Designed miniproteins, single chains, continued (2). Designs and how they scored, part 90

Each design is a single chain, and the fold is of that chain. pLDDT is the mean over its residues in the fold that is shown.

## One batch from the design tools (miniprotein)

Design m7118
Fold by ESMFold2-Fast:
Structure m7118 (fold): chain A 60 residues (1-60)
Amino acid sequence: GRQANSKEEAIAIARELGFPVVITTPSGDVFFAYDEEQLEKVLDYIEEHEGFPVTISRLE
């Protein structure tokens, strides 16, 4: 996976890798996003509750 230090970096990485993506947080929580809209909502949650950096990986 690739490390993202901001919401904008995470979206850019996900666009390069292609959807769906897996997001891993610093606490070890795992989220899935099937499109950019879902990713944005997940990243808003992470920014509010856990923070960056996150790891983005392609699921499929």
Scores: mean pLDDT 82

Design m7119
Fold by ESMFold2-Fast:
Structure m7119 (fold): chain A 67 residues (1-67)
Amino acid sequence: SADGEKNLAAAKEAAEKGDATAALAGAHQSLRLGDYENALEAAKYAIEAAKDEGQRRLAEQLAKKAE
């Protein structure tokens, strides 16, 4: 969806800045829209931006929900 694509773009930008929390927020928004494809990709960016195991685990759980 267009909103899912915007959420994915925002998640990618956040991940590039090292902001896993903002990347994860984009994934949650896409998941709520039923846009599982963009939610999964946004969650992957959150995994890459994760600074600790807790952040990585939350992002991995969201990616699993989006599958």
Scores: mean pLDDT 82

Design m7120
Fold by ESMFold2-Fast:
Structure m7120 (fold): chain A 76 residues (1-76)
Amino acid sequence: IKDKVVNLVYLHLRRLRPEKAKELTEEVQKIIDETGDDVDAFLEAIRKLLEKYLTPEEADRVVESVKLLIKSIENL
């Protein structure tokens, strides 16, 4: 699950901020490790991180994509 979330974020960031994609993805991985099973805390933390580098609309789209992926995995 964590690997799929990290990969999805990387693909979005590679398109939106290619120069920062790897660095920001590593920060997202640290947030996942720190928030553990608290999905709501994770989604809020990555939104705050992304808002520093992305527009609010771009950040919302990335967070929404991650939320949909998590829901899809839960329904499997």
Scores: mean pLDDT 78

Design m7121
Fold by ESMFold2-Fast:
Structure m7121 (fold): chain A 65 residues (1-65)
Amino acid sequence: MMKLTVAAFTLMAEAIEAGVEIKRIEIKDGTIVVYTPTEEDAKKLEELAREVEKRTGVKIEVEAV
């Protein structure tokens, strides 16, 4: 649980700093799933998600809706 919380908060902070819009965040079976309104936001967030994964070991998936 603790690692999931840290990863989620870190990703949210990085997204805010980068000006990337997050529509919602869900936790599914130990994976963080992040939804963005556009494919451009998803692409930018994907780069940030990979860095957070490397630091926390928590799997992150990004989806555009």
Scores: mean pLDDT 79

Design m7122
Fold by ESMFold2-Fast:
Structure m7122 (fold): chain A 106 residues (1-106)
Amino acid sequence: SMLKERALKIAEVALETVEELHRLARAEASEEELRAKIEEGAARIKELADPELQELIDGLDLEERAVLISALAELYKRKTGVEEVRDDFLSERALRIYEWVDEALK
């Protein structure tokens, strides 16, 4: 159903936003940069939402938007069985070590 596909895409965008926030936090990004990423994530979710849901999102403050994004990211993981892979944080050398360990544990 179109509604289910849109809902999954909203949750996927939330997970992508959480992953980006984790990357920024590890890089010791400013509070301003973290706030901007939350606002960007909320805007992307809003574009995928129907008009009634868009109105609800517009009424949320920054803290409520952050909590919603976190909850939706968790929902996406539960619905798809996706585990957070940290390969995007790894240098080429570190990625080779990670892949070796991952393969050895299969």
Scores: mean pLDDT 72

Design m7123
Fold by ESMFold2-Fast:
Structure m7123 (fold): chain A 85 residues (1-85)
Amino acid sequence: SHMEEMRERAAQILAELTKAEKEGKLSPEQKKVMERIAELKELREKKDYKTLAERLGISVGTLRKMNEGDLFALMVVQAEKEARG
């Protein structure tokens, strides 16, 4: 399903970041991905759901109905998309 594919992609991105960090070989692009993930997490923590939803390209209603795993997966995928340009 679309959500399973997104979760799998997020897991792949996180695995690549973890490997690069462990090897001390984070690229500038990978550092940008990590920065974007941190920004999206901060929006969630401060409950700025309007800005978070706009940045993720979904409605606030959709965001509020998402489970934690799906939301985090979408945040990771969006962070990589933003870092790539």
Scores: mean pLDDT 87

Design m7124
Fold by ESMFold2-Fast:
Structure m7124 (fold): chain A 90 residues (1-90)
Amino acid sequence: MSASERARALLEQARAAYRAGDWAAFERHAVQALVLVLTTLYGVPRAEAERIARGLVQGALQAARAGRDDAVDKFFADLQELVDELAAKE
């Protein structure tokens, strides 16, 4: 399975978890998707990718808690663009 296929599956799992209100599963899958994209597409070292991913996902979780669905939608749109870019580079 390609890196883009794995990232897409993780993104869709994160999206499904968010819709279900399972924020722990959302965080886990979103961090995994971001780490995979950052390490594969941009060559970011894994430890740095994990720090960046956790920061971005924490921002999305804070927006969700505040009822800022527009900011969460933007988070998913940005992650989708990264997954699409990864697929285009394969």
Scores: mean pLDDT 86

Design m7125
Fold by ESMFold2-Fast:
Structure m7125 (fold): chain A 93 residues (1-93)
Amino acid sequence: MELEELAERLRKILKKVAGKEAPKEEILEMLERLKKEGKLEELKRFVELVEQGLSEEIASVAVALELRGEEVDVSKMTDESARELGERLAKEL
């Protein structure tokens, strides 16, 4: 996936979730930084899951669990349960 394509996809997600329009240039700068930090694949996976119809809460938790090598069943997650799990995972990191 090209950075420009990923930036446009992420911009659409941010507009829906946060109601904020971020300039494409700012998103590209963030993606370039994540690429240098080796975190770009995590963001790509998150974007793919949200585009498949998962909420940002469920998608973020699914990516975090996959990175930990844990089995994830997104079909059993609700936005509320994903948010609670996400808060617990954040406290462990």
Scores: mean pLDDT 74

Design m7126
Fold by ESMFold2-Fast:
Structure m7126 (fold): chain A 86 residues (1-86)
Amino acid sequence: SKEMEKLKKETLARLHAFAQEVLALIATLDPARQAQAQALLQRYGEQLQALIDQMAAAKTLEEVEEIAKKIDELIEQARAELEAIA
C-alpha cells in the first residue's frame, strides 16, 4: 500500500511538472502555434484524465504500475508532438 501510494504521488508529480513545462512552452509561441498546441493538449488531456481516474480507483500496485506506464507514454507522445509544433 505504501509503495502504491508513493507511485501514485510520483506519477501525479510528473504530470504536474509536464503541465508546467507545456504552459511555459505555449507562452513562447506565436498565436497560430499556440492554437495548435492547445488543440493537442485538449486531446491528450482527455486521455490523461481517464488514466488519472483509473489510477485513483486502482487497488493493487500492479494496476498502478501499468497505469503509470501509460501516463508516461502519453507524456512522451505529447512532448514529441509539441516539439514538432514549436
Scores: mean pLDDT 86

Design m7127
Fold by ESMFold2-Fast:
Structure m7127 (fold): chain A 78 residues (1-78)
Amino acid sequence: MLSEAVQNSPVKDQFPEEVIEALAERGINPADIPEHLRKPVAHYIRQKFGLPLEPDDVPWPYSDEDAEKLLATFRGVV
């Protein structure tokens, strides 16, 4: 679940490598995230990990608690 998750991810073009690694460390497969939520989730992870935001980023439109609850749902299958 470390750096190998970046190279093996089918969505590595939709997420920066650092976001894929952060999701993998949480036990989350980025491909399991619904397509319409991938950009908002990437924005949320970037903010929490202290990574630079991009001008074209789609912001997470809900609370941090809602984001963590969503991520915990995917994490529960690990």
Scores: mean pLDDT 65

Design m7128
Fold by ESMFold2-Fast:
Structure m7128 (fold): chain A 111 residues (1-111)
Amino acid sequence: GDKLVEEARRSAETIIRGLPSLSRDEQREIAETLDEVIRALESQDPSALRRAVLRSVGVSLRLVSAGHTETALALVRMSQSAVDASEDPEVRRKVIEILRETRREIERALR
């Protein structure tokens, strides 16, 4: 539990730190990916979660191609934490909170 939540938080911190280097479109794409992961976790839909993870991988590959390797790896690790958290209600709740906090920081950066 705690280690997975800590890994999700570290990934969130890496994404937030990387935001000033990202274009507005890249920031929106990350935000949309996080929204999809949050919805999949809340609905407890394994099919939706698989689609969200695949989107996350696609976004991460584009970020790597643009030179944003640390942000890309953090996004992959955050998505993996979401998958690993999906069957534990307490860990899932904490990971969802971290994803929502990260989404709010991206929204602030887009202002």
Scores: mean pLDDT 87

Design m7129
Fold by ESMFold2-Fast:
Structure m7129 (fold): chain A 83 residues (1-83)
Amino acid sequence: GAEEEEAAKLAIKQTEELIEKARELAEQVPEIRERVEEQIRRAKELVEEGKKDPKNRVTLTAQGVGLAHEAYKEAAEAKRRLA
């Protein structure tokens, strides 16, 4: 329904924002760059699958934001350790 569509739209937006932040941080920490990029690729794949599959959209986009958030957390923690 409308609530599910709105939740999916929000998750997609959050995923895109987290991906951008994770990449920006990972560029400053070469040792984690490959791992962060792999998590970003998987998050993007889940979001794109969710856009094409209305029945599983909420679940797939939620999984996408979760992976993007993990990528961001790992990049932020690595950056913090270098300070």
Scores: mean pLDDT 84

Design m7130
Fold by ESMFold2-Fast:
Structure m7130 (fold): chain A 94 residues (1-94)
Amino acid sequence: SLEEVLEAERAENLRAAAELLREAARAAEAGDVKKATLLAVAALILLAASGDTEVAKKVLALVKKAEAALDAGDYEKAAAYLREAARLAEEAAE
């Protein structure tokens, strides 16, 4: 039962991170760089809390690519990286 509780908490944090990354992608598409960045950082904090270091590392790499795209004014590309990051977090919750 303790292992079941810990696994449920891990899955909840991964799903919450995926939702924040999808919201970050929508903010990026709208050109709201500040909101996209804050939401992506919040998602990374939840990923760290999940303890899934492999998924956290992959998502961090995609968030860094999204940051570079935002800095270049390529909002659609930034949103695409953030959506891919959300997909990885959601799949890890299964």
Scores: mean pLDDT 88

Design m7131
Fold by ESMFold2-Fast:
Structure m7131 (fold): chain A 82 residues (1-82)
Amino acid sequence: MAMLEEMEKILEEMKKLFAENEASLSPEERAQLEALIKEMEELVEKARKATTEEEIKRQMAQIQMAKGAAESLVEQNRLRQA
């Protein structure tokens, strides 16, 4: 299903974002980003077990919110490191 594939791509991109920025993150930022990635992993697993398209759409909305939070955290760190 296209939405599940998109969610998996979002998760992979966020894992790459974490790996690329891990060394520059504070312990608090690292812990927060790890928590967001874990949440995204749980959302992908829920989507894989979903039996309806509406259930998958619900998980997609939540993963997009988590993605926004993760990107914002990394960008704020980047601005402080400039």
Scores: mean pLDDT 81

Design m7132
Fold by ESMFold2-Fast:
Structure m7132 (fold): chain A 132 residues (1-132)
Amino acid sequence: MVEIRPARAEDLPAITRLLNEEHSSVRPPFSLAEVRGLLRAQEAGRALVLVAEVDGEIVGVVILVKLSETEGYIAALAVDRRYRGKGIGRALLRAAIEAARAAGLERVLYSPLTEAQRRLLESAGAEAAPLP
């Protein structure tokens, strides 16, 4: 059974591995320091880092960063390749968007890497953002 929950400090190595091995991104690799910064931002209410856990193993992560009082941005989504096609990515995105709306965010933006990611994000209620 898959559990979606906020990330904890103990998840830091697993999140960093998953982002670097499974996240198809145009940015440089994520460092442990960058992921630790995101967990601190979550504690300060400036980001949301949710993980998907199966049988004690972290198999997915979504990162949402607060851009303003009304806008958030999906900075990363990664799902372990062994667990793709099982709806984990969709469940993570839906949970992140619902948590963002509950926190008062009106819009959730994203920059898709593939057509499949674009369709998934749009179906969950996120909007396309221009690339940097």
Scores: mean pLDDT 75

Design m7133
Fold by ESMFold2-Fast:
Structure m7133 (fold): chain A 61 residues (1-61)
Amino acid sequence: MSPRVQEAQALADEIVALDPSLRPVVDGLLQTFRQADAAGDEDEADTLLDTLRVMLRGMRE
C-alpha cells in the first residue's frame, strides 16, 4: 500500500472518530482519492488528500 493511501486512510479514520456524522462525506472523498491514485492522476489525488488534511485541521482548531 502506498504511503499516500496510508495517510488518506489514517486521516479519514481520525475525522470519523472525531465526528461520526462525517462518515458518508469522508468515505466519498476517500473513494474518489483511491480512484485518482489508481488512475495515476497525482494532481487530483493530492487535491483530495489536502481536502482531508484541511478537514481534520479545521476540527482541531
Scores: mean pLDDT 82

Design m7134
Fold by ESMFold2-Fast:
Structure m7134 (fold): chain A 83 residues (1-83)
Amino acid sequence: GVEVIHLTLEDIDEGFEIAKKLVEENGSVKVRIEEEDKATLAETVNRLIEKAQEAGYAVEVRFEGTTADITISYSEAKKKALE
């Protein structure tokens, strides 16, 4: 089944390492961030995007009220580097 990782701002570093492993194993991972405070939601999402982009991954984000659904996958550049 497709696993969805639930992350908070406090767990972002550990959660990203798990997400990275799942991207390496499956080619992509889905992350869900649930936060009622819009500023904290934005900060958590931005932190995850920064980590993923620095690692050479592609990131797609969908906001739904107090939640963000994030897909992390290999970028085209990273796919070529792994040839």
Scores: mean pLDDT 77

Design m7135
Fold by ESMFold2-Fast:
Parts: structure tokens; sequence; C-alpha cells
Structure m7135 (fold): chain A 80 residues (1-80)
């Protein structure tokens, strides 16, 4: 489902931010996660994509990891 695809991308974003410290790559993965999520939940998808854009602009890998972790938690709850 789009939510499961979004979760997979958010988990990848979290891993990239934590392991490589690449905020730009993590932010791009969060934008992609948000685009998948928006197919079932436009508001949540838009919020996740916006968090990804902010992570790219800030260059802050720790902030990107936190944003990705928050997205993962929300998506896991929604899929339960």
Amino acid sequence: SPLEEGLAKAEEARKVARETKDAEAAGELLIEAGEYVAKEDEGLGAAIAEAGRRAKESGNAEGAAEAADNAVKLLKEKLS
C-alpha cells in the first residue's frame, strides 16, 4: 500500500541520516515517503514531505534523523 511504501522510505531516511550523516539524502527520502503517504492521507503526506524539505535546507543530519523517526512512529501507528 502507499502507507507501507511511505513507511519503508521513512525507515530508509532514518537509516541514511543516522549511518551516513547525509541530511540531503535523508530529506529526499522523506519527501518521497510523504508523496506515497499523500495518496492515502494528503495532510500527513504533506507534513512528512515538508519535514524532508526542511531537513535538506538545514543540512542537519540529527534533525533529519529525528524527523524520519517521527514519521516512522506515526506511520506504524496508522498501519496498526
Scores: mean pLDDT 88

Design m7136
Fold by ESMFold2-Fast:
Structure m7136 (fold): chain A 97 residues (1-97)
Amino acid sequence: SEEEFRERVEKLRDQLDIEGLEELLEEARKAGDKKREAETLLALGQVYGDLLEFDEAKEYLKKALEIYKELGDEEGVKRVEEELERLEAIRKALLGE
């Protein structure tokens, strides 16, 4: 189910488990499940953001954004845009900008 998938993604994200999320991403890609692919890419972006790896975080978030836009998933687009805004705010605070 979508709820079980989200719970799995959230658990891996909260654990900062990049390898687990990358495995989940490969599973979604092999299945052709674009929605699950986007959800996992968003979670990878969030983990890299938490680790202050801003360039990696931004790349994953941009990939998630592209897929959510292709799907017409307005909620997904909003979630990624909010995360990109949060990431930029953290970056600016750390750089004194």
Scores: mean pLDDT 88

Design m7137
Fold by ESMFold2-Fast:
Structure m7137 (fold): chain A 77 residues (1-77)
Amino acid sequence: SIVLVEVTLTDPETGETTTVRAPASLHNGVVRARVVVKGEEVAVTARAGIGETAPATGVSLETGKEYSGTVRVLREL
């Protein structure tokens, strides 16, 4: 399924938090999204269903920097 998510990620180097809404894939309880954080494309993964908020991990596709945060699954698209 395609879902709308709200992703909040914290930069481990700066402590800065970024929140963004994006479309994501939801398959077998796994959410996968791609978001842009300060010009970097970040691949986000979480284990959540619709209406849930869960811990998320993000990895910069440019640098490999690992972000921690949350994903909130808002609704189906």
Scores: mean pLDDT 86

Design m7138
Fold by ESMFold2-Fast:
Structure m7138 (fold): chain A 99 residues (1-99)
Amino acid sequence: SEVELARRALEEMALIARYGLENKLPVEDIKARIERLRDHVLPRLSPEQAEVLRKTTEEIIKVVEEAYKNNIPLVEAQRRIDEVMRKALKELEEIAKKE
């Protein structure tokens, strides 16, 4: 289903961000991987689901960029990613209830 596709894309973006931060990958590499996943999945989603994916992608990238710029501890960066994911998954669930 489109909801399952959107959910899995969000979960994969969060995993890419967490893995990248934990392994100290360049910010540009983490961003490129997340954006590639976004661009691959977006055309396959409904407009409301696509908007959640776009917004969540931007928020996860912002967490990664701020973590490197401000030397945020890994645990705190992961907590921020988890909060972004919690909100995004809740929005997807509400969209699914209306369809």
Scores: mean pLDDT 87

Design m7139
Fold by ESMFold2-Fast:
Structure m7139 (fold): chain A 82 residues (1-82)
Amino acid sequence: MRYFTEEDLERLKELVKNLVIASKKDETLAQKYLDEINRLVAEITGVETVEEAAKLIRSDPENLKAFREAVDEGIKEAEKEL
């Protein structure tokens, strides 16, 4: 698994923000953002399954911290717009 780059974290944050906003208005659009997040995570971890990707991210404290911070920031930005 490679580490998340700054570009990966910015993209993750934006996708999470869009997912949270879409989840209140359009289930189909929310699913598309969720699929994009899963695709990004698969690309970074190099594994095909979401379960394996989650295990790899959890095994590296720095990657786990970066991932959680990006997700939390995306949620906060979505809440400001709602």
Scores: mean pLDDT 77

Design m7140
Fold by ESMFold2-Fast:
Structure m7140 (fold): chain A 75 residues (1-75)
Amino acid sequence: MADEVAEKVYQLLLDAGVPEETARKAANAVRNALEAYEKYGDLDGAIQALTEALRELGVPDEVIEKVVELFREAA
């Protein structure tokens, strides 16, 4: 479920030292990206949109790579 992946992302971001508010927004972006993938079937587009959203939130690239890996496992 998208909610389970979002929770894992939230915990991963907190463990990486990302602020709680940023981690919450990033987890919501993951949930939205998974829902968009289920609706439209475009995995690459969903990953690109998620990566852009995480960069705008100030998430480090190393952490974004880990988030994308969790997203790929859920998709």
Scores: mean pLDDT 81

Design m7141
Fold by ESMFold2-Fast:
Structure m7141 (fold): chain A 55 residues (1-55)
Amino acid sequence: MATITFVSDDTYEVTSTKPVTITSEKATQSGKGTFTIPLEYNGATITSEGPITVE
C-alpha cells in the first residue's frame, strides 16, 4: 500500500491502476485511473493498494 501526503501548490493529478482513497479534514473521495484533486484537498492523505503517481 502506498501513502502520499499533499503539500500546498496547485491542483494535483493522481494516477493509479488500483483503487485510491483520498482523505482530508473536509471529505473522503475514492477513485481509480487518472483524476484531478482540487487544492481544497491540500494536506490530504492518499492511500492505495498499488503504486500511485502524483503530478
Scores: mean pLDDT 64

Design m7142
Fold by ESMFold2-Fast:
Structure m7142 (fold): chain A 66 residues (1-66)
Amino acid sequence: VDPAAAARAIARAMAERGVLAEEQVDPLAEALVRGGVSARELAERFGISRSAASQMLRGFEAALAT
């Protein structure tokens, strides 16, 4: 699995659900790939709920495990 492709797919899925703005897809994908970011930091930076940020991080970790 390509981490950048996985991160972008997750960010895109959030944008498709209306949880994330289209312009935030690439910045969020980049933050996921770089790592070291908490659900709180993602929620604050991208204006999403902490729950949505946690789901995104779990999805990215699951994708990397495959």
Scores: mean pLDDT 79

Design m7143
Fold by ESMFold2-Fast:
Structure m7143 (fold): chain A 92 residues (1-92)
Amino acid sequence: KIEELVERLERLLDRIIARARERGDEELALEGEILLGLLRLAWGVYKVTKDEEFLKEQLIKIAERAIELARRLGDEELVEEAERLLEEIKKL
């Protein structure tokens, strides 16, 4: 389950970055890329440590930031998707 949530969050961030670039919002796209980098780092740490609690905490923080970016984009679909993903992460 947790691996699937990491993949879904990565896809969500990719979509946020793509839509930010389509709108010429390079600052928001960069913030999205930073979050994607943090997600990949957290996943790498988890692969070595197997610390699921650490990964869950990082996923929550990243998902909360993804919701903020989606709201700044004004993309209701992405906001809803990010909010659903955050609730699923919290139930781990």
Scores: mean pLDDT 89

Design m7144
Fold by ESMFold2-Fast:
Structure m7144 (fold): chain A 86 residues (1-86)
Amino acid sequence: DAAEAARERAIGEAMAEWLRRMGELVGLPEELVEAAVDAIRRAANDPNLVLSEEEQRILEEVVEALKPFMELLAQGLSEEEALKAV
Protein backbone atom coordinates (compact mmCIF):
# COMPACT_ATOMS: atom_id res chain seq x y z
CA ASP A 1 0.00 0.00 0.00
CA ALA A 2 1.51 3.31 -1.17
CA ALA A 3 -0.18 5.23 1.66
CA GLU A 4 1.24 2.82 4.26
CA ALA A 5 4.72 3.10 2.70
CA ALA A 6 4.46 6.92 2.78
CA ARG A 7 3.43 6.78 6.46
CA GLU A 8 6.40 4.51 7.30
CA ARG A 9 8.77 6.91 5.46
CA ALA A 10 7.33 9.84 7.46
CA ILE A 11 7.89 7.95 10.73
CA GLY A 12 11.45 7.08 9.66
CA GLU A 13 12.19 10.72 8.82
CA ALA A 14 10.79 11.87 12.19
CA MET A 15 12.99 9.30 13.96
CA ALA A 16 16.03 10.43 11.95
CA GLU A 17 15.46 14.11 12.84
CA TRP A 18 14.92 13.24 16.52
CA LEU A 19 18.12 11.16 16.59
CA ARG A 20 20.12 13.96 14.93
CA ARG A 21 18.83 16.49 17.47
CA MET A 22 19.53 14.20 20.44
CA GLY A 23 22.98 13.28 19.12
CA GLU A 24 23.87 16.97 18.81
CA LEU A 25 22.61 17.71 22.35
CA VAL A 26 24.66 14.91 23.98
CA GLY A 27 27.73 15.60 21.83
CA LEU A 28 27.96 12.33 19.90
CA PRO A 29 30.47 12.26 17.00
CA GLU A 30 28.86 13.80 13.90
CA GLU A 31 29.99 10.89 11.66
CA LEU A 32 28.34 8.33 13.98
CA VAL A 33 25.07 10.31 14.12
CA GLU A 34 24.98 10.83 10.33
CA ALA A 35 25.65 7.11 9.71
CA ALA A 36 22.74 6.18 12.03
CA VAL A 37 20.44 8.78 10.42
CA ASP A 38 21.35 7.50 6.93
CA ALA A 39 20.64 3.88 7.94
CA ILE A 40 17.20 4.82 9.35
CA ARG A 41 16.30 6.83 6.23
CA ARG A 42 17.40 4.05 3.86
CA ALA A 43 15.44 1.42 5.81
CA ALA A 44 12.32 3.65 5.84
CA ASN A 45 12.52 4.20 2.04
CA ASP A 46 13.13 0.53 1.13
CA PRO A 47 11.09 -2.06 3.08
CA ASN A 48 13.15 -4.85 1.42
CA LEU A 49 16.45 -3.36 2.57
CA VAL A 50 18.33 -5.41 5.16
CA LEU A 51 20.71 -3.25 7.15
CA SER A 52 24.28 -4.57 7.23
CA GLU A 53 25.76 -5.87 10.50
CA GLU A 54 27.88 -2.69 10.66
CA GLU A 55 24.84 -0.42 10.12
CA GLN A 56 22.91 -2.33 12.83
CA ARG A 57 25.89 -1.96 15.20
CA ILE A 58 26.07 1.79 14.55
CA LEU A 59 22.33 2.18 15.29
CA GLU A 60 22.68 0.11 18.48
CA GLU A 61 25.72 2.15 19.59
CA VAL A 62 23.87 5.47 19.08
CA VAL A 63 20.74 4.18 20.88
CA GLU A 64 22.81 2.86 23.81
CA ALA A 65 24.69 6.19 24.05
CA LEU A 66 21.37 8.10 24.12
CA LYS A 67 19.61 5.66 26.50
CA PRO A 68 20.65 7.34 29.82
CA PHE A 69 19.63 10.73 28.39
CA MET A 70 16.28 9.35 27.14
CA GLU A 71 15.58 7.74 30.54
CA LEU A 72 16.12 11.10 32.30
CA LEU A 73 13.83 12.86 29.80
CA ALA A 74 11.20 10.16 30.42
CA GLN A 75 11.42 10.97 34.16
CA GLY A 76 10.46 14.59 33.35
CA LEU A 77 13.88 16.27 33.47
CA SER A 78 14.59 19.13 31.06
CA GLU A 79 17.02 18.56 28.19
CA GLU A 80 19.57 20.78 29.98
CA GLU A 81 19.32 18.84 33.29
CA ALA A 82 19.44 15.46 31.50
CA LEU A 83 22.51 16.55 29.53
CA LYS A 84 24.32 17.57 32.77
CA ALA A 85 23.43 14.22 34.42
CA VAL A 86 24.75 11.92 31.67
Scores: mean pLDDT 74

Design m7145
Fold by ESMFold2-Fast:
Structure m7145 (fold): chain A 107 residues (1-107)
Amino acid sequence: AAREEVAKAGEKVEEIVREGIERLRRGEPLEAVLEYFIRRLEEVFGPKAAEAARETARLLLAGDEGAAGALIAELWRAYEESGDVEAAKQALAMLGVVSLYREHERL
């Protein structure tokens, strides 16, 4: 089912986010950790999820948190309204970038 596929994708993103957090805590630069995260996303979810994550990283590093949030909300809405699993995977990838950015700000 679409919900089961999205739930599994969420679990996988959380796993890769945990790997990224461990790298941040070891003192790796945010940019290097984001590139690692995006590469892992491309391997698991394909180039569209990686592209969405890269765009989110660009927006957050530029200080445009509102634009990043709006794009995530739009993709998640597409999933809720039409069952677009690909949109959900992109939104989850983008949320993973937000998690890494927030963890870096807390350190």
Scores: mean pLDDT 86

Design m7146
Fold by ESMFold2-Fast:
Structure m7146 (fold): chain A 80 residues (1-80)
Amino acid sequence: SEAIRLAYLLAVQSEVYLRAKLAGKEELGDEILKKVQSLPFETQVRLAEEFRRIEEEESDPKKYVELVKKKVEEAVEEAE
């Protein structure tokens, strides 16, 4: 279902923003999300799954944001 996939993306993206804010890196969170939203929908779904795995393994918001940033930069480089 497209609606379920969209809801999943929004939930994961909200978590990225919240954790970036908790890490004191709100502006970086905004930058990450803009990059994610510029990628194809299927790539966004893949990244959301990767962010969920990172969330399960890393409870520190700062480390979480650093790992998420790395995954997004890799996806952007592959798309260019």
Scores: mean pLDDT 84

Design m7147
Fold by ESMFold2-Fast:
Structure m7147 (fold): chain A 61 residues (1-61)
Amino acid sequence: SSAEEALRAEAMRRLDARVAEITAEGEARGWSRDELLDRIGAASQEVAAELQRRLAALAAA
């Protein structure tokens, strides 16, 4: 559905923005590759969990 597609597109944009912010902060702070990957992984899990909750709510409506 268009609503489902919109939620997925929003989640992708939010993840892209979070990855850019984490990468920029990591570069500024001198983070290791492992630290960057851990932070990006956590952000990906958070965005995915929120998307799943919103999709479930949409399906229940």
Scores: mean pLDDT 88

Design m7148
Fold by ESMFold2-Fast:
Structure m7148 (fold): chain A 71 residues (1-71)
Amino acid sequence: MTPEEVHYVLASGLSSAALLELLGFEGVLDIVRVGDQYRILYDPAKTSAEAVAAKIEELGGTVLDSGRAPA
């Protein structure tokens, strides 16, 4: 199904390898760089902010914020 809504988790401290692994995580759609931070965009129908945040922390990143991405 096409995602009708996109959510994000804002994170810092992610390596290039961590970013590639996050892009392979189910429900993750894209990653956007915002200064020295990254906005991980995900489909809330396939995953959750909790699951994405846990994956970021497993990869050595720090979760800063989460919310709904603009359309």
Scores: mean pLDDT 79

Design m7149
Fold by ESMFold2-Fast:
Structure m7149 (fold): chain A 67 residues (1-67)
Amino acid sequence: MSEEEIDKIAEEVIELIEKGELEKAYELIKRFFKQASQEQINYFGRKLGEASEKAEKLFVRAYIDVS
């Protein structure tokens, strides 16, 4: 998965959070983790953290739940 693809998924997560679709955002993050390497997960987490505190908190929750 390219960084451009990861950026697009991050933007979709942020849009879902802004719309109040938290469950859809959470499920999208979990689906990303199933297909992503650890390096891709780390990059994705940084992108979400830079853009939105809510997105960062949701990412951390999903990461704990999947681990």
Scores: mean pLDDT 84

Design m7150
Fold by ESMFold2-Fast:
Structure m7150 (fold): chain A 76 residues (1-76)
Amino acid sequence: MIDELLEQAIAAASPELQPRLREVYERAKKAKTPIEQLKLLNEGYRLAREGGDVEAARLLFEASTVLTKKLVEENK
């Protein structure tokens, strides 16, 4: 689910931003903890917002929301 949202965010981003978001996604896949993944998603969200890529930013925000909900459900 999160991976699908991240791929959609990259596809929705401007060509200039796509390589930066792909880098964030690859770093998130290598992150050892969900908290590290969430920090990387927040970095991607900032990059998308600063670049004016509203749709990419929205999808990255959705991904961070999904991850946060999963963390709350799994780490009681």
Scores: mean pLDDT 78

Design m7151
Fold by ESMFold2-Fast:
Structure m7151 (fold): chain A 85 residues (1-85)
Amino acid sequence: MPSPEELFYKALLLRLEGQRIYGGATTPEELEKALKIYEETLKLLQEALRRSTDPDDQAILQRMIKVTQRQIETVKKKLEEMKKK
């Protein structure tokens, strides 16, 4: 089973990929790809939080979860605007 540290590291790598795709996104399809990556990032961070027993690690994970949730909301809003022209 993956450790909390492995889940967190994978989440960080996915977040960077999502940010790169989002930053260059010019089509709804590219925004949908960024959205899926951020949603997977959120799932990994939530699983890492469930497996973490260190209060300092839990605090970092909770902050990252909140940031990722805001990123997801931003992408969803932009995607809806693009689908309406």
Scores: mean pLDDT 83

Design m7152
Fold by ESMFold2-Fast:
Structure m7152 (fold): chain A 67 residues (1-67)
Amino acid sequence: VDEAVDATLARSSELVARARELGEEVARQVGKLADQAVQAASAGDLATAERHLAEAEELVRRAEKEQ
């Protein structure tokens, strides 16, 4: 349980850091998804946490492609 939360926090931190380089709106959206992923992982809902992280990763990837 703690390992899953720790891994989610690490991935969330990396995604938020990358999003900050892409603009305020992207950083805000990724931050919200990262918070939702950590909340889901803390509640034991790993499937929901993975969905939120995947959505954040896709958002970052698409924004990076536009740059």
Scores: mean pLDDT 81

